# Designed miniproteins, single chains, part 25

Each design is a single chain, and the fold is of that chain. pLDDT is the mean over its residues in the fold that is shown.

## One batch from the design tools (miniprotein)

Design m847
Fold by ESMFold2-Fast:
Structure m847 (fold): chain A 78 residues (1-78)
Amino acid sequence: GPAERALELAGVGEEDTLANALQKLGDSPAISPEGAAAVGGRLAEKYPGATGDTPISREELVEILKEAIDAGEVEVVA
């Protein structure tokens, strides 16, 4: 789906740090900078107290991306 494709295009691994995953998404042409910021906001709400060094799985990122896409916060250019 669009969420999985966006992560693939951004080069996000099976398990990454929160900061590294968000940086890869923000640097990717698959998602706008505004979309990457929306994903970051949703992550902060779901995982209060998480830091940039907090590990996050691709599966968790797919769930959050799907929620952001369904809410109209993220458009995937793919």
Scores: mean pLDDT 80

Design m848
Fold by ESMFold2-Fast:
Structure m848 (fold): chain A 81 residues (1-81)
Amino acid sequence: MSPQLQQEVDEGVSEIALAVTTRSMLLKADDDTAKQAGALARRLSKENPKTAEELVKKGEEVAKKFGAGGQKVYDAMKAAV
């Protein structure tokens, strides 16, 4: 498979995973959820810094659509990276 096509597939999978995770967090958005999101982002930052940065950028856009709960989760993730 071409590197470009593989990147598009990986990007699509990451976007779906982020959307599903964000939706679940929105339904139960509380301080514990934000704390868990921050811990996950910190772990990803250590294992794959580029992927963690891209997820934070996508998280910012998604969080703005979901209001205060989404913003709280995004802030925790951003602080961890």
Scores: mean pLDDT 62

Design m849
Fold by ESMFold2-Fast:
Structure m849 (fold): chain A 90 residues (1-90)
Amino acid sequence: MEELLEELIKTVKEIISLLDEESQKEVSYYASKIIGAVKDESLSPEEKAEIVEKNMKKIIEIAEKNNVPKELIERLKEIGEKIIEKLKAE
């Protein structure tokens, strides 16, 4: 899981570098929600997966709106899917 979160942070930083200041704040907020949920011991795996899915969708919507390269959006989607799969496997 730590490696997936590191890859998420790296990919999100690459996306943020292509965004305006307002979009950067929004993406950072949603990314922090994902990381916080994954590390929150009070949440079930299902609750964590739901929060990850919801916030990943928000980041993807902002990236698509700002014409972020498809390769970065696809990488982000793959990382999100891997995080959700790993959470559900626990």
Scores: mean pLDDT 84

Design m850
Fold by ESMFold2-Fast:
Formats: structure tokens, C-alpha cells, sequence
Structure m850 (fold): chain A 61 residues (1-61)
């Protein structure tokens, strides 16, 4: 179902956005622990971005 795929895309974009926003909060603190948390959150955002791109390619195929 195209509708189901579009809902999955929206969910992946929302997850990417939420993790990116959370990372920005930690980046405001110069502590090594908070820098590491920001990096981990950005890695999660990147994983969701990859899943989004893969889903987009499947829809196009």
C-alpha cells in the first residue's frame, strides 16, 4: 500500500528530526560526555535518514 509506505516515510523523517534536535541540545554543553551523547544521537539520526532513503528508492522502483 502506497499510503502505508508514505506513513512509514513520515515516521522515519520525524525520528531523524527528533534525534537531531536532541543532539543540538547536548552540543550546547562543552563536556566530553555531552559531546559523546550528541554524536550518538546524530548517528541515530543518520540511521533513520538511511532507512528513509532506502524506502524512497523502493517506492521509486
Amino acid sequence: SLEKLLEERKKLLQEMFDYTKEAIKYMKDNSPENIQKAKDLLEKAREFAKKYTELKEKIRS
Scores: mean pLDDT 81

Design m851
Fold by ESMFold2-Fast:
Structure m851 (fold): chain A 67 residues (1-67)
Amino acid sequence: EIEKIEEEILELTRKAVRTEDEKERDELGEKIEKLLDEIKNIKGEETVKAVAEKMDKVMAEELEKLE
């Protein structure tokens, strides 16, 4: 359950880093925020923190590929 939401967040994070379209990036960001809020409501802040750490790692890896 949470694992699927986490995977979706990470995939959306990859897409947000890769996209050159500001509108698409904003839409992806809104969807990520909604999914993080869902995780917070189900499992609380500790799980959100763990997901945020994974997002940071994914974002760093994707940025390295672009630069």
Scores: mean pLDDT 79

Design m852
Fold by ESMFold2-Fast:
Structure m852 (fold): chain A 72 residues (1-72)
Amino acid sequence: MADEVARRALEALPKEASEEIKQAVVTYARDPEKGEREIVRVLASSGPEEAKLIIEAVKVTQAVLDEARAAA
């Protein structure tokens, strides 16, 4: 499940998303606790455009995780 969530989250990201954003999303999908810390760190050092992409990516990942939990 975690690997599938990570793959789908990556596919849903805008193609302009940086490698750092992609890594943060993958970590968040596999380990939400650790990933949340990485997202906050990247967000703190990001400009407004990068911040928007990160927030969008997190929302997509959270929705996929929610569906997985509802199905369990």
Scores: mean pLDDT 72

Design m853
Fold by ESMFold2-Fast:
Structure m853 (fold): chain A 67 residues (1-67)
Amino acid sequence: MPEEVREETIRNVRLLGEKLELPEERIEAAVAVVRGEAPPDAFTLSLVRLAAPSEEAYEAILAEARA
């Protein structure tokens, strides 16, 4: 996926995490999924889905995280 979409999603994950008052560990877990550095779970997928700028971006992140 394009680096710009990845960085936008990471920024949105951090902003949403702060607004929802999520623990730092939960925010960083979702960031790791977006970076392709950790496998997704139900929680991280939900946060990433809200953070992704489009459904296509979410699907691309999900495909990469599962590879």
Scores: mean pLDDT 81

Design m854
Fold by ESMFold2-Fast:
Structure m854 (fold): chain A 91 residues (1-91)
Amino acid sequence: SFTQSVEIKGTKLVVTLRGDDPEADAWQVLLYANGKLLATRSFPAAPEVVAEYEVPKDAKTVTALGVALRRVGSHLVPSAVAPTKTIEVPK
């Protein structure tokens, strides 16, 4: 299984990825604010990864997309995507 939890803590967006897929080679988090891609961060495969992002002051919405990556030859390809949710930034 591959799951994502997302929460806002103060000025930070905290994304927790959890997976038990032994075939995953890496995990990636894509951060969107107001529908625009702001940041991409990659991690080695682990049972749990926590990624923190500063929420832009002008952001109305944030979306995190967790992606499991598998190595095929010399390429890392998406193998699974965690269910995602758009969060409205508190005022």
Scores: mean pLDDT 78

Design m855
Fold by ESMFold2-Fast:
Structure m855 (fold): chain A 103 residues (1-103)
Amino acid sequence: DSRTQQAIDVLERARREFERARRAAEQRDILGAEIALGMALIIRGVGILTNVLSPLALTALDTAIELAQQALEAMRRGDYDRAVALLDKAIGVLDSAIEQLRS
């Protein structure tokens, strides 16, 4: 299904931004993490405007963004280990949604 593949493509693009945010957290690079989260928000906006996000894909992306926002707040408090753990959870949410869409 081409619509399902378009949703997967959006989630995979967002996943790459969360992977960048995770690397930024490991490097204690708050600005790098903010840029990556900003790109994920743009990807979400484009996905909505192009009507390619199923409810499952949108819910997963919104959950991952909320976790990434919590990670950024943890980084601002100097808790980089918590930030990495939250970003790992965000990536896991997207991986689970991609697997569900492929089945």
Scores: mean pLDDT 90

Design m856
Fold by ESMFold2-Fast:
Structure m856 (fold): chain A 73 residues (1-73)
Amino acid sequence: SAEARALLEEMRRLVREMRRALEAGDWDRFTELAQRFDELARSMPADLSPEELEELRRLMAERTALILRAQEA
């Protein structure tokens, strides 16, 4: 759906911003971006296409990897 595509695009942007915040050592910004990502993930429609589900799964995995990396810093 158009709504799902818009949410996935915003989540992709947030992952990029989270990576930049982590690289800059900006923990407050990283936490804010992670919270916004989780809010968008919770608002995702249940009727995703297979392609949208794969993209969501990939973005969730990237978010988790960034959080784990932040915890080890």
Scores: mean pLDDT 87

Design m857
Fold by ESMFold2-Fast:
Structure m857 (fold): chain A 84 residues (1-84)
Amino acid sequence: MVQEQTFVGSNGVKVTVRVSGTTTIITVTGLTPEQAEKVAQWAIDKYGASVVVDGGTVTITLDGVSVSDGFSLGREITALADSL
């Protein structure tokens, strides 16, 4: 089963969470490069996530996370981006 949810921040940031089986992919767009680096570092520090940064886009990959935890993470990232 594939589940997907998109969160939108007040600053034009979009966070798309896709959960497929045990793999969660979170794509964050609309960031500045500095915000992207901060989001990437937060995800690495908090979750040990695999992260790819491309300008204002951050792709975060997690294994073994539940659907509810993946969507909660997407919401947390949206709040983090809005605070930057």
Scores: mean pLDDT 79

Design m858
Fold by ESMFold2-Fast:
Order: structure tokens, then C-alpha cells, then sequence
Structure m858 (fold): chain A 96 residues (1-96)
């Protein structure tokens, strides 16, 4: 999931170059992905939810919230974390 999380964080940086908060959070996610990819995935999902809400995209925000709960419920399931990470990246590509 580390590579997917890094791709999602880079996508946020590209989409919001003038948003200092998004830039700082994306950099934090990139740093965290090197040492704790699971925590980085949770931070990426949190930022993705925030972005979707700011856009008024309630459907994307709800789906990301569902995926976040699923990731937390299955935190020790590597395959499930990979599936969640892939879906989060897919949604990010759609909303940015």
C-alpha cells in the first residue's frame, strides 16, 4: 500500500498547489508512508474526505468514510488494506 498512498499524496499536491494546508498534509503523508504505511493510508483517507466535503461531493465523502471504517475494522488484514488503498486512489483521481 505504500506506493498507492504515495501516489495519492502526490495527486493531492498536484491538484491543490496553492492550498498550504493540503500541501503540508500531503508532505506529512509522504513522510509517514516511509515508516508507517497503514497510518499514512488513514491520513490520506482523512484528507480525501475533507477535499470531497469542500467540493460538496457528498457521495465521494460518504464512500471514503465507509472505506475508512472498513480499513480500521480490518487493520490487520493486509489484502483488505490493499483493496481499500486502491479504491481510495481511484476516488481521488475522480474528484481531483
Amino acid sequence: IKEIVREGAELLKEAYPDDETVQERAERILELAETNPVAALLELMGEAIEVARRQGNEEAAAELGRLAREAIANIDDEKKRQEVAERVLEILREIV
Scores: mean pLDDT 82

Design m859
Fold by ESMFold2-Fast:
Structure m859 (fold): chain A 67 residues (1-67)
Amino acid sequence: SLTLDQQAQASQAIADSNQRHKDSSPEEVKKATIEALSSLGLKVTSISVHTQNGVNVSIASVELASS
């Protein structure tokens, strides 16, 4: 399981990616979110990005990347 600090960092990374890419396609937001989470040492096990009322919404499940 993720530590509380890792959960906080993951949540912030998702929020930051949505904010930076608010005008981007869902596919671009998805790519940016995966890259941000990967930079934190997290493996994305599932991710869904869609546009709702002109705003990108992301839901992601993550695990620690195993060595």
Scores: mean pLDDT 77

Design m860
Fold by ESMFold2-Fast:
Structure m860 (fold): chain A 76 residues (1-76)
Amino acid sequence: DVAELMRKAGASPEVVKTAVEIIERSGGPISPRVSGSALLLSQEALEKGDEKKLKTITEAIKVLGDHVPFEKAPVL
């Protein structure tokens, strides 16, 4: 459902895929674990030196913040 909403909003496939990964790791889009899952995924990308993945994670977090009840930017 959140992935469908993001696709309808014009989010790129890579951003949607990353958002789905964050949701799956969190147990749901409204889970208090969303910020924690995003932080861990960002840390993994930083450890690998994957700047493109880190940017995609940041964009996915922004789209999630716009479309789920985590008002304004998630804490990262």
Scores: mean pLDDT 64

Design m861
Fold by ESMFold2-Fast:
Structure m861 (fold): chain A 80 residues (1-80)
Amino acid sequence: MEELEQRIEEARKAGVPDEVIDLARKALTLASKLPEGLRKVAYTSLLYILDMLLRGEITPEQAIERLKSLIADLEKALAE
């Protein structure tokens, strides 16, 4: 959890758009409600998206799309 919060803060300081930061925080909050195994997978996915964005491997627009997809998957998992 602390590592994800730190990575989100690093992205904010690097000038990543607020929409990306807001979606990342929402994904982190939803993932924290999952059982341990699913939570670990969700955290890994979130870290990977943020790392790709910070490395310039994806655009902010692509990061937003990936984060929205992750959030949809997390909301579905929590509803089941």
Scores: mean pLDDT 83

Design m862
Fold by ESMFold2-Fast:
Structure m862 (fold): chain A 85 residues (1-85)
Amino acid sequence: AEEGLKDEDPGLAAMTAFFSGMAGDFETAREALKDPRVEVRVAAVVGLGMSGDREAAVPLLREALKDPDPRVREAAREELERLGA
């Protein structure tokens, strides 16, 4: 069996990244932001925005603003705006 972020299915890995961020698993979300797959990093960003812990999520979202892919940077900007950061 393949585990969450190491899953070869990008959709399953993205789902793991999203729910980890949303649940406040900031360690797993931080690792997801380093995943080579853009969809996993975008999912982590969106999940972090929904975490309910603004103080923990904002630093990780600001890190995502430095991502090489504009889709990840845009998602991070949108979540930071929603959080008033």
Scores: mean pLDDT 80

Design m863
Fold by ESMFold2-Fast:
Structure m863 (fold): chain A 74 residues (1-74)
Amino acid sequence: MPALKTVKVTVTLDTADSDDARIARITAALQAAGVPAEEARRLAEAALSMFNALAKSNPHLKTLNLVLDVDAPA
């Protein structure tokens, strides 16, 4: 296996944004960190699903800082 480097990706998600905007922001941040486009899109969709569940449970949630530690090629 090639050596992998753990990259910390931080994305701020606003409850006022659309789902498309949140997916685009997470996907772009992951791709900038070196995650392949297909993996980035899959992770973004999963993260959005979790975020939407949290937002529905917490109506006073304004923003969420999503921090992901992802293994990417060095």
Scores: mean pLDDT 77

Design m864
Fold by ESMFold2-Fast:
Structure m864 (fold): chain A 84 residues (1-84)
Amino acid sequence: SEERTLRRYEEALRELEESEGKLREAFEEIKELIEEKIKDKELRERVIKSAAGALVAAARGEEHTLEETVELIKKEIEELAKLL
């Protein structure tokens, strides 16, 4: 459900804001890129939450490494920016 997905993303965002080291560095880098490329506030908040979910999943060892996930998110942000 949408509510369940939103809750997971909001929890991931809080976890990242409390994180340290490489995970925090990755999150801040992605957040800065989103803030530069996406000017719409609602879309920006949605993209940040989605990226937070992906970064937390990578940090937990799911599918991709943190480094690979950061590069994937950057490419997705650049492609999204071209459509705006």
Scores: mean pLDDT 79

Design m865
Fold by ESMFold2-Fast:
Structure m865 (fold): chain A 64 residues (1-64)
Amino acid sequence: EEAARLARAVGAVAADLTPEQYRAAMEAMRQLKRGELSVEEARERILAALSPAQAAALEAALAA
């Protein structure tokens, strides 16, 4: 559920990401799927790659 919510939230903001930001987000999601990261760790890595406005949009998508 939480991993699926994170994946949907990333998808919702994907169009506003640079190729580098999108690649970083997809790598975090792959590591989450492999059990190398927790959902919280993956979310933190994705947020760290984003601007404050993009991070706010991702958090809003996660809360919806």
Scores: mean pLDDT 83

Design m866
Fold by ESMFold2-Fast:
Structure m866 (fold): chain A 95 residues (1-95)
Amino acid sequence: SMKEELEKRIEELEKRVEELEKKVKEASQMDPSTAEELFRLLEQAKVAVHLAKSNLEDGGSEKVVLSALEVAERQIERAEELAEKTIEEAKRKKE
């Protein structure tokens, strides 16, 4: 069903956030300001995912759920890019 597909997409985004958190924690030396910015982006992504899930469970329109998922996905993509840059910089400083 469409509802099951949307629920699966929400779960996939939640998993991506968890994977990003693990990657960031594996970076042994991260600039505190960059870390704060990254976790702020991740928290915003979590809120967007929660809004999508809440709207789906409350019987909201599919359009609203999809819009919230798109916002969450963009925030996750930005966090992924920042995390990758941070990890690369940490590797260069360690070498």
Scores: mean pLDDT 77

Design m867
Fold by ESMFold2-Fast:
Structure m867 (fold): chain A 66 residues (1-66)
Amino acid sequence: PIVLGGRDENVLLITAEALRRNVKVKDVDENTVEFTGPDGTSVLADKNNKEDIIEAAEKLPEVDVL
């Protein structure tokens, strides 16, 4: 579920990157999310920092949808 809490654009960005890369998203705490790729690679991102979210997503292995 999408929870609107201040910055809805960051929530949409997290959701979009998760769907685009076929990764799982978990809320670690109020300030941190964890992306887990299909290869088991996990990366933490700061929910308050849009740039950090993008950078963390880019560190995940790209799932080439062949």
Scores: mean pLDDT 67

Design m868
Fold by ESMFold2-Fast:
Structure m868 (fold): chain A 92 residues (1-92)
Amino acid sequence: MELSPEEVRKLAKLIAEKMDEIAKEAEQNGDTEAAQVLREGSKKLKELADKGASAEEISRVVNETIEKLRSLGRDDLAEKVIEAVAKAVEEL
């Protein structure tokens, strides 16, 4: 365990915020299903941040979101989520 509980909570919030931004872009481009997947992921991460979360639980939600985006043929959005996670880690 390399992250403190406070850092894990902050990371979850930062990733959720970035997922909400990607969801807004997807919605503006008419990608309603992709936007819904991203909003569901963001909501779960916000709930984890409020309740307390493990890095494993955050990773699970992120990976589920990526796989759902890939199943929709939106590999481009899955890559944006991966980049958002990397940026969130840098912002800790």
Scores: mean pLDDT 85

Design m869
Fold by ESMFold2-Fast:
Structure m869 (fold): chain A 100 residues (1-100)
Amino acid sequence: SGKPPTAVLSPEEKAEIERIMSLVLQAHDAAARGDLATAKAYLAQAGAEIERLMEKRNAPQSVKDELAALLAAALASTDAATLTTLTNQVMNRLGQVLNE
């Protein structure tokens, strides 16, 4: 069953991932409070960092397109509940990609 997992993140990549997760969590918390402007500001910063991380990791185009679509949908949202749900989806999908 499969090859053993051997991928160890560099300290630099771990720090980048921790920064991204912190930004998305701050966006989620702001959205949960109904602060759409603050949530979108953090999510825009997270989106830029996610794009850089995906390029650095040479992620498949389909993964980049999926994450970009989720981020675009979140940034276009007009209500706190939708933005909260979409920030959760970004976190979950990013976690899946990073554990592949």
Scores: mean pLDDT 80

Design m870
Fold by ESMFold2-Fast:
Structure m870 (fold): chain A 55 residues (1-55)
Amino acid sequence: VTAQAIALINALAAEAGGNITAATTAAVLTLLAQNVDPIVIANATLAAKAALAAA
């Protein structure tokens, strides 16, 4: 579950050219629609910020 959430956010961040705000918003809405736990969404958001810092 968490791995898929992280992968989605990273893919969206890459697609948006590193625009973490747009990517995070889209990913959060998608994960909420899939009824993913809020804690998992929060962890995925943190991972996306780490990926942006690494890029």
Scores: mean pLDDT 67

Design m871
Fold by ESMFold2-Fast:
Structure m871 (fold): chain A 68 residues (1-68)
Amino acid sequence: MVLEGISQNGIIADAKNKTVVAAMSKEGAEALENGGEVKDAEVSVDGKRATGTVKGTKTKGVVEVKEI
């Protein structure tokens, strides 16, 4: 799943799909903005919490969520 949203200090949100990646470090959020990967990130999809792998893309503010 690819999310397009706003990244702010450990929170990435996609208002369209009601998906939030939260509860990560500031360093993790900055890594995603630069195309890096964060494993075991806390992900919320339509209010349900899960843990998954989140990867940054070449487009700033767009991330790929895997293994939810």
Scores: mean pLDDT 60

Design m872
Fold by ESMFold2-Fast:
Structure m872 (fold): chain A 80 residues (1-80)
Amino acid sequence: SKEELEERLKKAREEYDGLVQRMNKVTAEEQKILAEYRANPSDELKEKLNEKIFELAELTARYIHVLMEIKGIEKELKKL
C-alpha cells in the first residue's frame, strides 16, 4: 500500500541521514590521519589509515544500497 511505502521511505531516509553523518565523521578522521602520516610516516599511522579506508568502503556500499532503495520506493510511489 501507499502507507507501507511511505513508512519504508521514512525509515530508509533516516538510515541515509545517519550514514551521511557517519561517512562525514570517518572522512574527517581519515583526512586527519593522512595529514599526520604525510608529516611523520609510521606503520601504525598507515594501519590506522587503512582501517579508515576500509570503514569508508563499507559505509559507501551501505550508502549506495540505501540510496537505491529510496529511489526504488520513490519510483513506486509515483506509479500510485
Scores: mean pLDDT 89

Design m873
Fold by ESMFold2-Fast:
Structure m873 (fold): chain A 88 residues (1-88)
Amino acid sequence: MEKLEKFRKEVEEMSEKELTLEIEILEGIALILHALKLPLSEELKEQIKILIEEAKKLKKKSKELEEAVKRLIEAVGEVDPEFAKTLE
């Protein structure tokens, strides 16, 4: 819980570029897990949710960030389609 709250605060302080990079890293992790037929951990699901929620709060976001969010949700949908629906 404390580790997740620290991550949430770090995400809130991220620049749009840093937020985009973190989302791209999580997309890569989701794709690797899919290839290995491994599930998303609960901690990883919460991290994904925090990043996507923070990206959605930005009223004027770059096309790069919008595409990164879309790719992450699509990658998560390959591993855990029920969880991916909660992110849309």
Scores: mean pLDDT 80

Design m874
Fold by ESMFold2-Fast:
Structure m874 (fold): chain A 78 residues (1-78)
Amino acid sequence: MEISPEELERLLASVKEGDHVVLEGAGTGRAMAEIVKRVPNVKVTGTDPDGVVLDAAGPALRGLSDEERAKISLTAAS
């Protein structure tokens, strides 16, 4: 549920401008927020079958601009 600073830096190092990133199972708002803040023109999709982890992402997303927030999609996988 929580992402470590080391895991976050690993994700950021692998994401490039124009990428579409899918975060599944442990899709945290912090990882999503940092990707859209630091990587221009990226799209991020978060998936969580339980929905509870993605719901907890709300506070991390509050610090984003409207443009950054628009790059994030939340979906439940069946």
Scores: mean pLDDT 66

Design m875
Fold by ESMFold2-Fast:
Structure m875 (fold): chain A 86 residues (1-86)
Amino acid sequence: GKEEIDRIVNTAGDTVLKISKLIEEGKEDEAVKLVREALQTAPPEVRPLIEVFVALHKKATVKVLEEIIRQFPDSELAKKALEKLK
């Protein structure tokens, strides 16, 4: 049942890692383009994760981080959010 969603979330995690790397390298315009593309192709359940992850690199709020953890506790994105919250 949940396996399909978990697989989609893991795939989104790979995209998020690429976006994160682009931001760290100062290639913010390319990162934003990748986010927009991913948001158009990602299932509705995954879109908030990609969008919020971009916010984590620019300016993360505790509320945003906690929301990721609550909604997707077993996701790679939740692990990154927990790291930011620490």
Scores: mean pLDDT 61

Design m876
Fold by ESMFold2-Fast:
Structure m876 (fold): chain A 120 residues (1-120)
Amino acid sequence: GEAVAKMVEALEKGDAREAVAHIVRAIIIAIGEYTGDKSLYELAEELEEAIIKGDWEKVREILKKLGFSEEEVEEIIELIEETIERLKKAESWDEKREISTEFGDKLEEFAEKLIEKIKE
């Protein structure tokens, strides 16, 4: 819904970091909805803002609070940074869509592992 619209708007403006931040927010919100943990909604917003600002220390802090391991946190940050650079270099709308979809799919793999750890 609205998260997809904001991502599309950011991509149209050429704001790769904002687009990536909106995808990350949407996935964390989905985890919160699936697990019933409403605290994830606030963490999703803080994480989106930290990515937009390029505050990688804050991104690490929030990802750790979400329950990711130190190793998973660094892998996610590297994925975010790589995706931002790929989107900046993408010249067509189709390339931007493919990059965004691939990023979302990879984040969903981390989300599935996190959900398994949260659910007793």
Scores: mean pLDDT 82

Design m877
Fold by ESMFold2-Fast:
Structure m877 (fold): chain A 81 residues (1-81)
Amino acid sequence: SRAEEIEKLFEELEKEFNEEIAKELIELLEKEYEEMKPFLTPEQAKNVEKQKELVIYYIETMKKEEVEKKLLELRKEKAAK
C-alpha cells in the first residue's frame, strides 16, 4: 500500500538523509493527497493539506541539518590541511 511505501521511505530517510528518497517521498505524498482530495470535506482537505505541509517542512529541516553538517565537516577538513 502507499502508506507502507511512505513509512518505508521515512524509515530510510531517518536512517540516512538522501535527496533522492526525500524527493520520492514528497512526490508520493502529493499524489496521495491529490487522489484523496475529491473524497474529503473542505475541513478534512484543509487538515490533510496542513499535514502534508508539516511533513514537507520536516523533510526540508532534515535537508538543512545535513547541509550544515557537511559544511561544518568541510571547514574542519580545510583547517586540518
Scores: mean pLDDT 75

Design m878
Fold by ESMFold2-Fast:
Structure m878 (fold): chain A 119 residues (1-119)
Amino acid sequence: DLTAPPRSLDEVIARAELAAAETKAFNGEITDGQKDVIRAQALANALAYATGRPLPAVTPANADEFIDRVLASLTPEQRARAREAIDRVRKEVDKIIDEVNKLTPEQAAARAAELRARL
């Protein structure tokens, strides 16, 4: 259920890969603007995972301000978890988007179907 908070960091990353695969399948490419949207949503999902609560959608324009505001409101243990989740997203999501963007639209559609079945 993609509307629920992610249960693990692996699920945060898998949701980002799904968004990239669906974008590639539908549009034939992932633009820099679409990459920024996927990254912002992955960061929002990392915070939802760390807090155990659903968070509102984050845009590229407000992502840094939103992250700073959320982190300031967290307990020390939630903040540590959130920092780890954000660091993992920053390390892995751009690479995953770039790998998905190398696929054909048909391969991306197949990958999206596999990820949807798992999520």
Scores: mean pLDDT 82

Design m879
Fold by ESMFold2-Fast:
Structure m879 (fold): chain A 55 residues (1-55)
Amino acid sequence: ELSAEQVARHSVANRANNLFLEGKEEEARELAESVLGPPVYEAIKANVEAEKARE
């Protein structure tokens, strides 16, 4: 079972991922870094880049 904090983090990560896909990388970075921190932002960025490379 995920805590409310973990659910909120997943929501923010999904929003940041959508901003990246829309080309709003700076907004995605600011949102992810302010809430989740730079290491999580780097993981999100790497995952989006990996998904694009697989397509």
Scores: mean pLDDT 71

Design m880
Fold by ESMFold2-Fast:
Formats: sequence, C-alpha cells, structure tokens
Structure m880 (fold): chain A 81 residues (1-81)
Amino acid sequence: MSMEEQIKKIIDEFLEKYKAAKSREERLEIARETLERLLKVAEENNDKELAKLIKNAIEALDKTGEWSVVEMQLLDIRKKL
C-alpha cells in the first residue's frame, strides 16, 4: 500500500470515528490516535517534513486541547499530498 493510500485510509477512519464521538474527551483521544498513526506512516516512508508537521500537531493538541488547531494541521498535511 502506498503512503498516500495509507494516509487516506487513516483520515477516512478518523472522520468516521470523529462523527460518532459523543464527548470532547473521545474526540481528543481519536485525534491523538490518528496523529500517532500518521506519524508512524511518515516515519516508515522517511518523510521528515510530514513527520515534523505531525509532531507539531501532537504538541499543539497536548498543550491546547483544541480541535481547530488539529483540523488546520490535518488540512495542511492533506495539501502536501
């Protein structure tokens, strides 16, 4: 499976889980898990720029707990595919 296909699958699973989430805590957990999965894909494909963006997204989520920051960073990742 290509890196692009792996990323699309992870994002599709994120959107489905996020849509079903009932609480802020569940949404934060889903975001964190999604970012960690994306980081693994970036590292396995030696994409240092993508890995750096994802690490920054994880740090922002940990510091703020705000979805708007995570959504903006995921959209930026999508644009670089």
Scores: mean pLDDT 75

Design m881
Fold by ESMFold2-Fast:
Structure m881 (fold): chain A 82 residues (1-82)
Amino acid sequence: MYGLSDEEKTAIRIINLLKSDNPESREEGLKLLEEWLKKGGDPNIKPRLSPSLIDTIKNHSDEEVRKRAEEIIKKYRPDTVL
């Protein structure tokens, strides 16, 4: 069976951290998002059997988390449609 790519695993980790009810996990998710984008990560990524990263951010219930994640994406990937 084909496993997930390293890129998909990183994106799933970011998605799960951002969706956490724990503020510390959300902060970790934002830090991992920034580091991943610095290393050339694709914000348009949709991991297998998971929501896309952009859809997770846009549909986030916390306005502050949404704004900060959008700012991080725009900083490193300004051509990304959010």
Scores: mean pLDDT 79

